# Designed miniproteins, single chains, continued (2), part 72

Each design is a single chain, and the fold is of that chain. pLDDT is the mean over its residues in the fold that is shown.

## One batch from the design tools (miniprotein)

Design m6486
Fold by ESMFold2-Fast:
Structure m6486 (fold): chain A 71 residues (1-71)
Amino acid sequence: MSFFDSILLLKLMNQVQQKLNSLKNPPPEAVEQYQKGLELFRQSTLAQSIEEYEELLEKAREYFEKALELI
C-alpha cells in the first residue's frame, strides 16, 4: 500500500467518524460497519506480512465505505 492510499483511508475513517458524531441518533448499522472497519484497521498495524496488511486495510476500507453509505 502506498503512502497516499494510507492517507486516503485515514481521511475516509475521519469523515465517517465526524458524520456519525454530528448525528443525534446515528443509524446502528452505520455504527456497526464503522466499528468493524476500526477493528480491521487496528489488526492491520499488527500484521506480520505485507499481504495480510494489504488485505486487512482493503477490508477496513470496504467497511468504512459501507458505513458512509448508510449515513
Scores: mean pLDDT 81

Design m6487
Fold by ESMFold2-Fast:
Structure m6487 (fold): chain A 79 residues (1-79)
Amino acid sequence: MEELIEKAREALEAGRNEEAAKLFVEIGRLSGDELAEMVGRVLARAIAEGDERAAEALRRIFSEGLDEEEARRLLEEVL
């Protein structure tokens, strides 16, 4: 699971948002992790609608190491 998260983060940093979204959706389904499922939904929306704020929120979660509560609040604001 952690390897999948790392691959998803790498894809996101490389600008492969579609690949990252697929990986996070898979992680959410396999682990039952609500945060991973929310990340997948935010990425899918950002890709479909060109929402730069959603993309920035995701980058902050991964680069700044936000805790689960902070990440969840940030994602809920964007969703």
Scores: mean pLDDT 69

Design m6488
Fold by ESMFold2-Fast:
Structure m6488 (fold): chain A 74 residues (1-74)
Amino acid sequence: DLEKKIKELEELLEKLREKAKEEIENDPSFKPVQIEAALELIEIGVEIDIELAKRLGDMSFVDEAIKSLKQALE
């Protein structure tokens, strides 16, 4: 169920964005531009994984993306 996994990825990305915002606000040593750039690269990677899953019919790309995002939220 690719559609369901895409929704899970979108929800995880939103949680990651909120976590990053909290970390920027709570730690004055964080440079917002570095975290923003890292988030943008992660989002691009997720879009690539979704496209690969669609084109190749291989859910492992989105499954690995979900696992990586869940790990980043810990």
Scores: mean pLDDT 79

Design m6489
Fold by ESMFold2-Fast:
Structure m6489 (fold): chain A 82 residues (1-82)
Amino acid sequence: SAAAQAEREAQLRAETAQGLVRIVHGVMELIKDKMPEEELRKERFNILRTLYNSLQSQAEKDAMIAELRKLGMSDAEIEEIL
């Protein structure tokens, strides 16, 4: 049904948002020794903020926030991004 397809597409979008957060985290971990900590933090926050603002649904935004928490980001750091 169209409703079941829409739910699958919404789930895929949420999973994509979580995947992009994991990719950003992985890249930041790979380059953490190649730039100053303050610059790395600023770039990470800018990328994550851009990603968050590009998300079209609250479900995608909630999925991104949940993934950030799983990766060890504090509520204060998440609030600074958003």
Scores: mean pLDDT 85

Design m6490
Fold by ESMFold2-Fast:
Structure m6490 (fold): chain A 83 residues (1-83)
Amino acid sequence: MKIGELVGEREVEVEGEEAIREFTLELQREAARGVLEGKVLEVEFHELTRERARATVKTYTAEVTEEERRDAEEFLRKLEARL
């Protein structure tokens, strides 16, 4: 894919194993949904331990292929079936 313009940026800090697990799952869902919308998610972890995670999450516009869109759709479907 070709990465375009920065359209979103946020900093996230979470404490605790449960919160880190939920944050990681949310990032996976957000990344897959983003691909379907012609966006790509870039995550930079500044700290990742069992007890604390700190990260910068950036969203860019992207020129995504039909194959990448299909893969993201299948990934989301499998994630939702897991619930």
Scores: mean pLDDT 80

Design m6491
Fold by ESMFold2-Fast:
Structure m6491 (fold): chain A 74 residues (1-74)
Amino acid sequence: SMEELQRLEREFMAAYGRLAHLVATSTDAAAIRAALDELRRVAEQLKRVASPELQARVDAALAGAEAAANAAIA
């Protein structure tokens, strides 16, 4: 449904923001990994209801977030 799509988009943006904040401000590798795992979970749910165009944007955003998180915990 459109309501489910909008809810999952908001949850994705919230999870993305939390991970970005932790990558920028935290040295806690466990917290960064947990935030990345949560972002991945929300991304999977969103992609099930998203258009192909939105799926591609979610994949691009997730790939960038994963790269930044992995660099921060290296």
Scores: mean pLDDT 90

Design m6492
Fold by ESMFold2-Fast:
Structure m6492 (fold): chain A 96 residues (1-96)
Amino acid sequence: MKEEVREFLEKLYKEDKELFYKVAYAIGVIKGDEELKLKALALLYRLRGVSKEKLEEIFGEEIANLPEEKLVEEMIEWIVENTTLEELKKLYETIK
């Protein structure tokens, strides 16, 4: 189950970064995890070309300056531990 969740998320990130960030944000909202919400929203803003200075102001220096790949891996690790494949697929179908 956990490996299937990871594979789904890694594939989604490679195929559609924006959708991956939206799904991760929704999981953060539903599970009440503020850190996952902030990481997902920061990456969405980076995709839309928001400046590093504005990202630091909104999300703090650490989140604004961490590499995309590290933030994504931290988000995937959290989701794998806190979400089932069924919940993840339902959110994906709702958001896409």
Scores: mean pLDDT 85

Design m6493
Fold by ESMFold2-Fast:
Structure m6493 (fold): chain A 84 residues (1-84)
Amino acid sequence: MTKEQMEELAKELGERLRAVLDPERIVDLKVGASENGIIVAVIGLKEPPTPEETARIHAVVDEVAASELGKDAIIIVLFYIPEE
């Protein structure tokens, strides 16, 4: 994949993750393209994700990974909860 395609995939993943999560629960959401086709999404939440939110996130990741652009990418999703 080109660097441009990786950045486009990272943007799509970020937009789709924001669409399936409650905006009031999101503190921060960052998606970046790394080396060798690795896309990393870092999701800051006010509280731990619910089972339903986790299922929606997995569905988004699976759909993006199954896409023609995403099939050669490795997608990593990380969560953190700010202490504030």
Scores: mean pLDDT 77

Design m6494
Fold by ESMFold2-Fast:
Structure m6494 (fold): chain A 75 residues (1-75)
Amino acid sequence: MHYPVGVRRIPADADGAALAAAVAEVLASYGLTLPETARQNIITATRPTGLVVAEAPDRETARAASEALEALGRA
């Protein structure tokens, strides 16, 4: 069973490339990989939106990763 991991909100003024790099780094800390499609979606985002960026095999990992990604949208 897989649990979705997402960025709840992408800031309107975010540098998409920098955000994609930060997301990949956070996911790697939890043993997850950012798929090419999700990375591309982050980079090409032109307005605030939420994206599913990975799937975790465990609910605890999915929650921890999602919390860390949520912090990126506010910082």
Scores: mean pLDDT 69

Design m6495
Fold by ESMFold2-Fast:
Structure m6495 (fold): chain A 90 residues (1-90)
Amino acid sequence: LAELARELAEAAIAGDSERAEELAEEMGALIAAGEASPAEIEEAGAILLAAAPAIARRAVAEGAPLSEEELTAALRAHIEALTAAWLALA
């Protein structure tokens, strides 16, 4: 799961939305199948949280209407909520 989270972060930073969506789908499938432990889900969430500033910077460069700081905060909140939802599913 951690490796998929790293690839997802890299794709999102690169602006490859199709690859990011595919990787997110694969991660979701593993979690839904019960193949990811809570610790692995927490690690994946931490990897995505660490990538949030770089993702925000890319999005701002491509015309996102928020500042890098505001978008980083919004992304972190979203990733935390997603990680909590995945932990509840596991």
Scores: mean pLDDT 78

Design m6496
Fold by ESMFold2-Fast:
Structure m6496 (fold): chain A 84 residues (1-84)
Amino acid sequence: LQSLANHLQTIRDFLESLESLDDFDRGVVELSLAVLRSSTKSSNPELYKEIEPLIEEIIEAIRAGDLERAVKLLDEMVKKLESM
């Protein structure tokens, strides 16, 4: 859980450092989230079921270029993991 929260925190901090999302930045974040999804699904399938809807919302926000929403959703997921 802590390592997953730390990985999400790293993605959040990266997004927060950006002035805007270009196609390259979107690709980097989508790839990071895809790796995180695969790792969580294989290591903790029960946790994956709980966080999957939030991951999908984050991906949608990233694709829409909505940095503020993506950061807020990442913060929400980190807090959800810390409360489990």
Scores: mean pLDDT 77

Design m6497
Fold by ESMFold2-Fast:
Structure m6497 (fold): chain A 72 residues (1-72)
Amino acid sequence: EEALKAALETVDKEAARLGLPPDVVQAIRRNLEALVEDGVIKTPEEAKKYAESMVRAAANGLRHVAELRAQA
């Protein structure tokens, strides 16, 4: 439970920092829930690291798919 809460809070914070769309954020949250349930993520520390990694990976993926416009 604590690990899952830490993961979801980290996703929300990092996604906001990187400007991820809500749909992508929800997908990452679902994935982290599954990893906690499967016992891959066991501690809040691991949860934060996985969440940060997934948010960064999603941001990088969007940069390859979407038109880049960093100055708005």
Scores: mean pLDDT 74

Design m6498
Fold by ESMFold2-Fast:
Formats: sequence, C-alpha cells, structure tokens
Structure m6498 (fold): chain A 66 residues (1-66)
Amino acid sequence: NADGERAARAGEAAARAGDGAAAGSSLHQTMKVGDAEGARRGAEAAREAGLERGATIGYQSFLKAE
C-alpha cells in the first residue's frame, strides 16, 4: 500500500536523522490507517540495514496506536 510505504519510509529517514518524534509520528499514522504490514516491512528493512532504531520505533508506535 502506497500510504503505508510512504509513512514507513518517512519513519526510517527520520530515525536515520535522529528524529525519533518524527519517525514515531509517521509510523503511528501508518498504524491508524490499519496498515501495520507496511510499518512492519519498513521496520524489518531498517533492521537489516543496521537501523535497529527505526525498527524499534515502528513496533513501539504500533503498541501505542489505538
């Protein structure tokens, strides 16, 4: 889903820059639209690239989303 991919990529970019708030916000938005798969996919890609921070933020946003 393009919306989910867009949010996940924005989260990864923010995490890379050290902007945890922006990363969390983007991934939270992905959760709110019910596209947890997009956020999970982005988190996995970030983890493999050595960006565990992005992956952690993704899952934390999922836990906080409601």
Scores: mean pLDDT 56

Design m6499
Fold by ESMFold2-Fast:
Structure m6499 (fold): chain A 89 residues (1-89)
Amino acid sequence: SMEEIEEFIEKINELMEKYLNGEISLDEFRREVKKIAEEFGLSEEVIELVVLIAETAVQDVLNGETSKEEGLKALEKEVKKIFEEEKKK
């Protein structure tokens, strides 16, 4: 649902802020994203994809290629697509 996507994005936003502030490592960021995706009941294949998308978004922000806000918007768009595809089973 849209509410699930919003909750997912809020949790990822918190992790991105912690990583960008130097509070957690990239390995910890990946691990926590995987944990969140597992909590939302995503399949193993989809979890791997979500982790890759989230890592790409946070690295693009860190490298100055995009803003945190734009990175989150890109992540939200990809996550919405993934959730809609999973809904079709």
Scores: mean pLDDT 79

Design m6500
Fold by ESMFold2-Fast:
Structure m6500 (fold): chain A 85 residues (1-85)
Amino acid sequence: MIRVVRVEGRVGEATAIAEGHKPGSKLTVGIGAVNADGTTSTGLSEREGNVGTAPIDAEPGARVGASVIDDDGNQGSGTGTVQPG
């Protein structure tokens, strides 16, 4: 099972850091953000390694969630907050 150890949001992008994924697998990272006004933004990243970064349209203080999956179907999730840039 994948563990998302950190979710870091900033204006324009969010990053999830994972551990326990399959070595050499692509890590698919789905990222969602919820702004204070209730608007939502989503992004997707697919690359090898333990870090997924995706563009998002979110303001400082927005809540960020990340879900991760590897090529073998191992999954994980985590949350964070968009930091001021």
Scores: mean pLDDT 76

Design m6501
Fold by ESMFold2-Fast:
Order: sequence, then C-alpha cells, then structure tokens
Structure m6501 (fold): chain A 63 residues (1-63)
Amino acid sequence: SAVEDARELMEKAIEELKKNPTADPEELAQRVADELIARGYSEDFARVVAALVKHELEKLKKK
C-alpha cells in the first residue's frame, strides 16, 4: 500500500542518516520522493511524504 511504501522509505532514510550523520535531510527526502514516483505514485503524494521525511530527519539531526 501507499502508506506501507512511504513508511518503508522513511525508515530507510532514517537508517541512512544514522549511518551518515552529515547527510542532507533535503537530499534524503528527495530520494524518497523520486522512489515513490518511480513506483507509480503521484507527484503530490511524493511531495507530501518527502516533506514529512525531511521534517523527521531534521528533528533527528537537532538531537
């Protein structure tokens, strides 16, 4: 489902940030959007998920 794919990609982005703390949240969020679009989801859905991912990654970087 769309929610399951979004969750999976968000978890992968969080894992990547934990492995590379200097990673840019914007770039990781964009990779999630690109992957969702590649899987056939709409640009609007990908944009909303990317914004949520970026927000979560920025919170993690602030400790």
Scores: mean pLDDT 84

Design m6502
Fold by ESMFold2-Fast:
Structure m6502 (fold): chain A 68 residues (1-68)
Amino acid sequence: ADLTPAQAAVWAAFRAFDTDGDGTIPGSEVPAFLRALGLEPSDEEVAEMTKDGVAGPELVGRVLDRLA
């Protein structure tokens, strides 16, 4: 199936911020990731998306839900 530009951008940004290649983004980088997608992250949203100081691939789904 064809990805929408938004879906493709979210996945591309997630992979770009996954500097370790382990499938997670550090919590400190989550605001920059969200801003790269044109979103305004609140501290509470970052905390909800970040567990144990990192965000996994579930972050992509959460962002797509916000854009839908």
Scores: mean pLDDT 73

Design m6503
Fold by ESMFold2-Fast:
Structure m6503 (fold): chain A 105 residues (1-105)
Amino acid sequence: KEASLEAVRNGRKFLEDALARLERGVEAQVAEIEKIDAEKGREAREEAERLLEEAREEIEKYVKKAEEKAREGGSLEEVRDLLHKAAEFLGRKANEINNLLSEAK
């Protein structure tokens, strides 16, 4: 029971830290593109920000489901599965953003 809630706390921190690192990387890459081509940089920024918002919303959805599952006495495995799905989604969005920014260079 405590282990499930601790898994949610640790998973949330991991996902929030990973998202923050992704956001910093995106800002750095977009700033470089804007120096070369202001219009492409603006377009890349708008699209990357949209993808980051989608990632943030979906991660929060999975983390909240994991927290609810932990509070209701769900198994540690069920909680970890939900957190793993959030991490996989973030990874997919990170790859999509990286491809978009690479194409804009």
Scores: mean pLDDT 85

Design m6504
Fold by ESMFold2-Fast:
Structure m6504 (fold): chain A 75 residues (1-75)
Amino acid sequence: ARKELAEEFIKLAREYIEQAKKAMDAGNYDEAIELYEKAVRLFELAKEIYPSPEIDELLQEVRDLLEKARAKKEA
């Protein structure tokens, strides 16, 4: 069902976010940016198939993390 597929995308996106946080801690900002971008895409796909306020919140949070990673790379 659509809800179950969205939940799988959210689960995978969360795994990429955890990998990205580890990359940020290691100073691997390029890797972190790539992983956060993958997480954004998965949340966008989840929102398209099963929109919810929770997905909107998660998408905003990961976009904020992506901007922080980009800022760290430029510093």
Scores: mean pLDDT 86

Design m6505
Fold by ESMFold2-Fast:
Structure m6505 (fold): chain A 64 residues (1-64)
Amino acid sequence: GGKRSGEGAAKGGAAGAGGGAAGWHQTMLSNGPRRSIEGGKKGVEAGQAGDAAGAAEGGLMAAE
């Protein structure tokens, strides 16, 4: 990470949105656990808002 969190947040948010969307979609296909669905949704929403921290939290919830 850089010293300027704003730039990192924008990049992380975009990456998190992509990851969240992919995870959520895969969960839909495999009828995965509820945690994966919730994590994917949070990742997509936070990523779209440009919130890298929220996107990371969504990914973590999906992994749990």
Scores: mean pLDDT 56

Design m6506
Fold by ESMFold2-Fast:
Structure m6506 (fold): chain A 81 residues (1-81)
Amino acid sequence: MDRDLVLRAIALALAAIGLLLEAQEIKDPELRAKALALAERALELAREALKETDDARRAELLERAEEYLEEARKIIKEAKA
């Protein structure tokens, strides 16, 4: 098992939780809903990666989780601008 991939999964899960908390503070209900959905999906993918035993599949799940986190961050940044 690749230790670095497991540590990345933990880091992404924590990042997703942080973004969920930030998204709750968005005043625009449409932007809030979008940011929450993206952060929740990223958290689900990170949790799946932690349960995965195949390093290649874990890496794929982490890549998708990172994409959802980046989309959530963009929406949160736009909502604060």
Scores: mean pLDDT 83

Design m6507
Fold by ESMFold2-Fast:
Structure m6507 (fold): chain A 72 residues (1-72)
Amino acid sequence: SAMEELKREQEILSEFINELEEENGIDFLKFMQMDADTQKKLADKAMKKLKELSKTDEVLAKMLEKIDKFNK
């Protein structure tokens, strides 16, 4: 159902925020206060880690494909 898909998307967003914080040693609030170039660099690092994790998770891979399509 749409509700189940939305819940899964929220879980993936939470995983992205966690990877962003862990990989860069910052909290999300600090991330939001950074300049756009720095935000992109840190977000790209988190996204690369999620893409590696998606090699064994088809659901994560499908969601990352959707995100990549929106950033194009």
Scores: mean pLDDT 71

Design m6508
Fold by ESMFold2-Fast:
Structure m6508 (fold): chain A 65 residues (1-65)
Amino acid sequence: GDAEAADRGAAGAALGAMSGDEALARKGQTNLIAAGGSEADAQAAYEGGRAGDSAAVRKASLNAA
């Protein structure tokens, strides 16, 4: 996978989820999947962002890389 792209995707999904910016969250999820992540990883990054769980967001990024 692409670790930098995965980190960017997970961060975007989490930030979008936390801020209520669904367009940013979807773009982050799409980028995480493009980097090698699964739909489950993209969902984990989103839910981690909503919960403020940085460890869950990081795990999603690492699974994609």
Scores: mean pLDDT 84

Design m6509
Fold by ESMFold2-Fast:
Structure m6509 (fold): chain A 92 residues (1-92)
Amino acid sequence: SPSPAELQADVTISMAQISVSVGRITLDTLQSKGADPSSIDQLQSLVDQMQSIVDQMERVRADEQELAALYQQFQSVFRQFDSLSDQTVKSL
């Protein structure tokens, strides 16, 4: 049976993966609505950063401290994405 730590890692990584998927859907929607190309490029960069952090989280999933640190970094990048996305919507 999986340990509580293994289950927590699975949940944390899954939540991060869901956030990346939401980011990609948001990006596609904004691009389809004719959002400014420079804003789209910045949002794409943030999605790529989020994906990179998820890939790192998967590699360190057995290290609870390192995983937690990467998840905090992920949340910071996601907040930047959310803020820029909101600003981009207002420009449409």
Scores: mean pLDDT 91

Design m6510
Fold by ESMFold2-Fast:
Structure m6510 (fold): chain A 56 residues (1-56)
Amino acid sequence: ALLIYKDGQNLIGMALEESKDVLAKLKYKPVTVASIDTVVARAPSMKDGEAFILTG
């Protein structure tokens, strides 16, 4: 699984298993999604500190 989160104007992806420190710093609880298409569609409207967990 991947964590995909917004940090300022940047969209950052990382392995969920390596994301413990990032998860502790997120302003919003991550939303679990099954498709990268959902992430791509929602990415332009993401706020700083919002995140998705992409399951695959």
Scores: mean pLDDT 78

Design m6511
Fold by ESMFold2-Fast:
Structure m6511 (fold): chain A 84 residues (1-84)
Amino acid sequence: MDEELERLSKEFGVPVSFLRNLHLGTGLNVEQIRRLLERAREEYPDLPLRLAVAAVLVRDYGLSVGDAAKITGLSPAAVRRALR
């Protein structure tokens, strides 16, 4: 798991801790996390990837702003701004 998350970290330019928190908070496997990261880049190209992921978790996965913020390590206010 950690070795696969380290590869995704290098590929997408996000901390391994961010990816580990996504796995633990969502239950998504490595391949599902890769697809989530790709979708976030496609839907929100102008946002930092961490904010884009939080927006996708709310919009497409039906998570609350608070849960998405907790999983991504962002403030709820930052997640709300990403959804505008």
Scores: mean pLDDT 83

Design m6512
Fold by ESMFold2-Fast:
Order: C-alpha cells, then structure tokens, then sequence
Structure m6512 (fold): chain A 98 residues (1-98)
C-alpha cells in the first residue's frame, strides 16, 4: 500500500502538470504568444516522456508482484488517460505553430 500511495502521488503530480500546461496554452493562444507556445510544447513533450516512464515502472512493478494487479491496473488506466490528454495538448500546440 505504501508503494501504491507513492506511485499514486507521482501520477497526481503529472496530472497537475498537464492541467497547468493546458491553462498556459489557452493564455498563450489568446495572446498570440508563439514563443510561449513553443516553450509549452517542449514542456508537454517532457511531461509525455515522464508519463511513459511512470507507466513502464508500474508495469514492471506489477510483473514483479511488488504491487497488486488491481492497484497496477487502476494506475495504468489513469496514466493511459493522462497520456491521451498530453498527446491532445501536444497536437494543439503543434497546430498553432503550423
């Protein structure tokens, strides 16, 4: 349970980063701030890499039996949704720079 709690807090931290980047992108878009859109795109790509890394770590811990299948599957489902949201953010930022 302690390992699950630590992984869950890390996942929540990544979700908060995604929410923050979404708000920053909306502000940059409203202001026509192309330089800020490029910075947000870089940050969103870094966030995507962090989500993929945490997903891989959860899958490894599940395979090793260090976390329950139920706890792992809940985290993986959450991280998959977060990955989709991050991909949408990247796509929007890329479209603004086209």
Amino acid sequence: SELYRKLLLRAIGLALRAIGLGFELDLAKARGDTARVRAILADARALRADVVALKAEVEQLKAEGKISDEEADELLAFLDKLLARTDALIAEADALLA
Scores: mean pLDDT 92

Design m6513
Fold by ESMFold2-Fast:
Structure m6513 (fold): chain A 84 residues (1-84)
Amino acid sequence: LEEVAKELSDEEIRVLALLKSEGRMTPEQLAEKLGLPVEKVQAIIDRLVEKGLVRRTQVGDETLYELTEEGIKALEAYFKLKKK
């Protein structure tokens, strides 16, 4: 978990933190909150899903993303590493 937290980019941490505070979100909602293009946010989300830190769910025609337990642990490890 410490190694995973050290390998996360600033943009990946911002996505994880936003999902923790807001819960399930669409890529469009994440892009709006982060001030990034939807295509860039989708690429970040796809990497986080591959790492097992974010889960994709579909509800009707809507695609939602949320933190996994491993995603929560990685985010917590990141903040512990940044404390002096």
Scores: mean pLDDT 78

Design m6514
Fold by ESMFold2-Fast:
Structure m6514 (fold): chain A 77 residues (1-77)
Amino acid sequence: SLEEIREKLEEKKEEIAKELGVSLGVIDGFISGVIKNPKEEYIRKIAEILGLEESAIRYHLENALEEEVRVLEEAVL
């Protein structure tokens, strides 16, 4: 599920940032779905670190922003 993938990303955030050579802010962007089209190399490395399939990471990136937008739309009158 998106929640499980997000939880794993948060848990391994520092390790992922170090492995990719990017800032924690970039990983936060992946978690929130604001950065939804990272390099294929990044998707592969994240999948390896989390013990997930690359398809699970792509699923998160495609859906995380939509879920966040939905929550915002439900909060706006």
Scores: mean pLDDT 71

Design m6515
Fold by ESMFold2-Fast:
Structure m6515 (fold): chain A 96 residues (1-96)
Amino acid sequence: MASEEVRKRIEELIEEARQALNEGDFETAKKLAQEVLDIVEKELDPDDPLYKWAVERANEILKQAEELKPSYEEERRLLAIPDSRQAFAEIVSRAV
C-alpha cells in the first residue's frame, strides 16, 4: 500500500511537470521534477525499479526544460522588440 501511494504521487508529479513543459512554465516543471527526485531519495531504495524509472523521467523533464527555455525566451524577446526599450532608456538617461 505505501509503495502504491508513493508510485501514484510520483506519477502525478511527473504528469504535472510534463503539462507545465507543454504550457511553457519551465520553472514549475523544474520544481516538480526536483520534488520527484526528493521523494525518490527519501522514500525509495536505489535498487527499486520505481527509483530508476522516476529518476529517468525527472532528469528527462529537467533536460527538456533547460533545452526549451532559451528558445522560448528568445522568441519572446524578439516579439517584445528589445531595441525600443534600450533606446528609451538611453533617452531618459540623457534627460536626467
Scores: mean pLDDT 69

Design m6516
Fold by ESMFold2-Fast:
Structure m6516 (fold): chain A 75 residues (1-75)
Amino acid sequence: VPAELQPLAALMRAAEAGDEAALEALTALLNPEPDEREAARAEVRALLARHPGDALAFDTEIGVRQLERAVRRVT
């Protein structure tokens, strides 16, 4: 894992083990609006299940979703 992704890998492992604070930190990466927070949390859980232990794949998926949210906000 690249050095810049090691903190992300650690948060992913903690969230996969049931650490709610780690899950909240990962959910914050999507920069959700308050009314989107529960949906964003569910999205993060789905990504963790789809890419267990793969910080690079997870980072890529989060990046795509961050761009989708940014595009929606500048309409």
Scores: mean pLDDT 77

Design m6517
Fold by ESMFold2-Fast:
Structure m6517 (fold): chain A 55 residues (1-55)
Amino acid sequence: SRAERLAQILIDSAKAAGETLILMSPPDKREEAEKKAKEIISQAEKSAEELLARA
């Protein structure tokens, strides 16, 4: 369904954004960037779940 495809795009986009954030962060802030990346991915997974539940 369209909802499943959009949910996957959201998750994939969040993973890419998190990876970019980690790569662009200086070494002394890498741990902080990893934590933020995990939060971004978690939010995308929750949004994807809500999208699928409404479909």
Scores: mean pLDDT 82

Design m6518
Fold by ESMFold2-Fast:
Structure m6518 (fold): chain A 92 residues (1-92)
Amino acid sequence: AVGSAGLNLIKKYLDEGDYEKAAQLALVGAMIYESLAKKYEKTNPEAAKKFKELAEIYRQLSVAAYNKDKDTAYELIEKALKVEEELRKILS
């Protein structure tokens, strides 16, 4: 539901025209990242900031999918992938 596998599944739903599933999956991802931001807030504030940034991107991705705006959705997927790579380096 999250990470590159989750983003690949969202992209597949967008490509198939299943905007509702793409939007729902992106919203679930946003909720997961919001939860992780809270969990890491005191122990790893740098990771918490990246989780919060990902939550915002995934919420925007959900809105773009609901609006059937594929171009904006693809741009947001690329942005999320970059932030997730940065987050993996912080957590390693």
Scores: mean pLDDT 87

Design m6519
Fold by ESMFold2-Fast:
Structure m6519 (fold): chain A 72 residues (1-72)
Amino acid sequence: GPWQPLTIETAKPLVGKRVEIRKGDEPPLRAIVGEVTDEGVQLALLNDAGEPVGVLFIPKEKLDEYEIRPAA
């Protein structure tokens, strides 16, 4: 699927869903979208086996550094 800019509005419909997220030219990360608030987006990071390995919080001021898409 197409990459979309990461915003509060693009993240909200993806809460609880598996996504890919990328920052510039960095390799994409796999995650589940957690809590989405006006402060930012919480992501549960997944390894290659699809297991949770950590949590990333992206503050609203840094969301524009990222793109998001549903995982295949």
Scores: mean pLDDT 87

Design m6520
Fold by ESMFold2-Fast:
Formats: sequence, C-alpha cells, structure tokens
Structure m6520 (fold): chain A 87 residues (1-87)
Amino acid sequence: GAIEELKKYLKEVEEMIEELEKIKKASGGKPTKEQILKAIGMVLRAIGLLLDAERLIKKYGKTKETEEIYKKLKEGYDKLVELFKSL
C-alpha cells in the first residue's frame, strides 16, 4: 500500500542522513572528491524520493498518515541538504 511505500522512502532518507553524518565525521572538514560525489548522489536520490512520494499520494489520495510521513520525508531531505552544505 501507499503507506508502506512511503515508510520505505522515509527509512532510506534516514539511512542516507546517518551515512552523510558518518562522512562528515570521517572528513574532519576536508571531504574527498569521492565523499562529495557520494553526498551529491544522496541529495539527488532524496529529491527523487520526494517526487515519488508526491506522485504516490496524488494517485492513492491524501490521509493524515500520508501527510505526516511526507512532512517527515521533507524534514529529512532538509536535514540531508544542511549536512551536505556543512561538509
């Protein structure tokens, strides 16, 4: 169902946040080219997940639960972008 799919997207964003926090700690403020490219890839993937979530909600209808999960997805995306900017 739509809720299960949205929860998978949220989990993927949460896992990307953890990975980017790990990259930030490992880089000590001097990220490698490979670390920067990986971070860019995670930000682009998160944009794709937000777009997929919007399409899924549009197709199956809005509920309070889908709105709550979408809000968490957007907050996770915003956190991922801030982590990327702070590399």
Scores: mean pLDDT 88

Design m6521
Fold by ESMFold2-Fast:
Order: sequence, then structure tokens, then C-alpha cells
Structure m6521 (fold): chain A 88 residues (1-88)
Amino acid sequence: DAKVEAAEILWEAVSEVEELTSKEAAEIAKEYAGKALQLMAEGGSVEEVEKKLKEGVEKLKEMGEEEKPAAEIMEEARKKVVELLKKA
């Protein structure tokens, strides 16, 4: 049930971003988590899901130093999701 576990990881990370950083960072995290989950639902590859999550992390990094914790939270979620999907 990799898709359910991936969804749990991503939404937990989004909640952590919202709790520990800004609402603006949480909206970016939520947008890219949602896009990644949509790709998974449509049968997208692990590579496509990873690329989408990396795009979200890069957007958070571009928001500035104050949003660095949000980028770190989402990068850890990306690593966990990719490893989970590779294990099948």
C-alpha cells in the first residue's frame, strides 16, 4: 500500500511545514504534494513523482532563508516517498 503510505508522509510533512514555518510555505508544500499524489494516482513513474517533489523543494528554497526549514521538511518527505515507491 505504497500510495497510502506516501500520501501519509506527504500530508504529515505539509502539516509540519504549516505548524513550524509560514502559511505561504505551507501552500507551496501542499501544491507540490498534491501534484505528486495526482501523478501517483495516474500511474506516473517514480522518476516523475521525484521530479515533482524536487520542484516543490526548489520553490521553497527560492522563497529565502526564512523558509529553509520548509525546504528541509519537504526534502526529507521526498526521500522517504521515493524510497517507499522503489521498494514497491
Scores: mean pLDDT 83

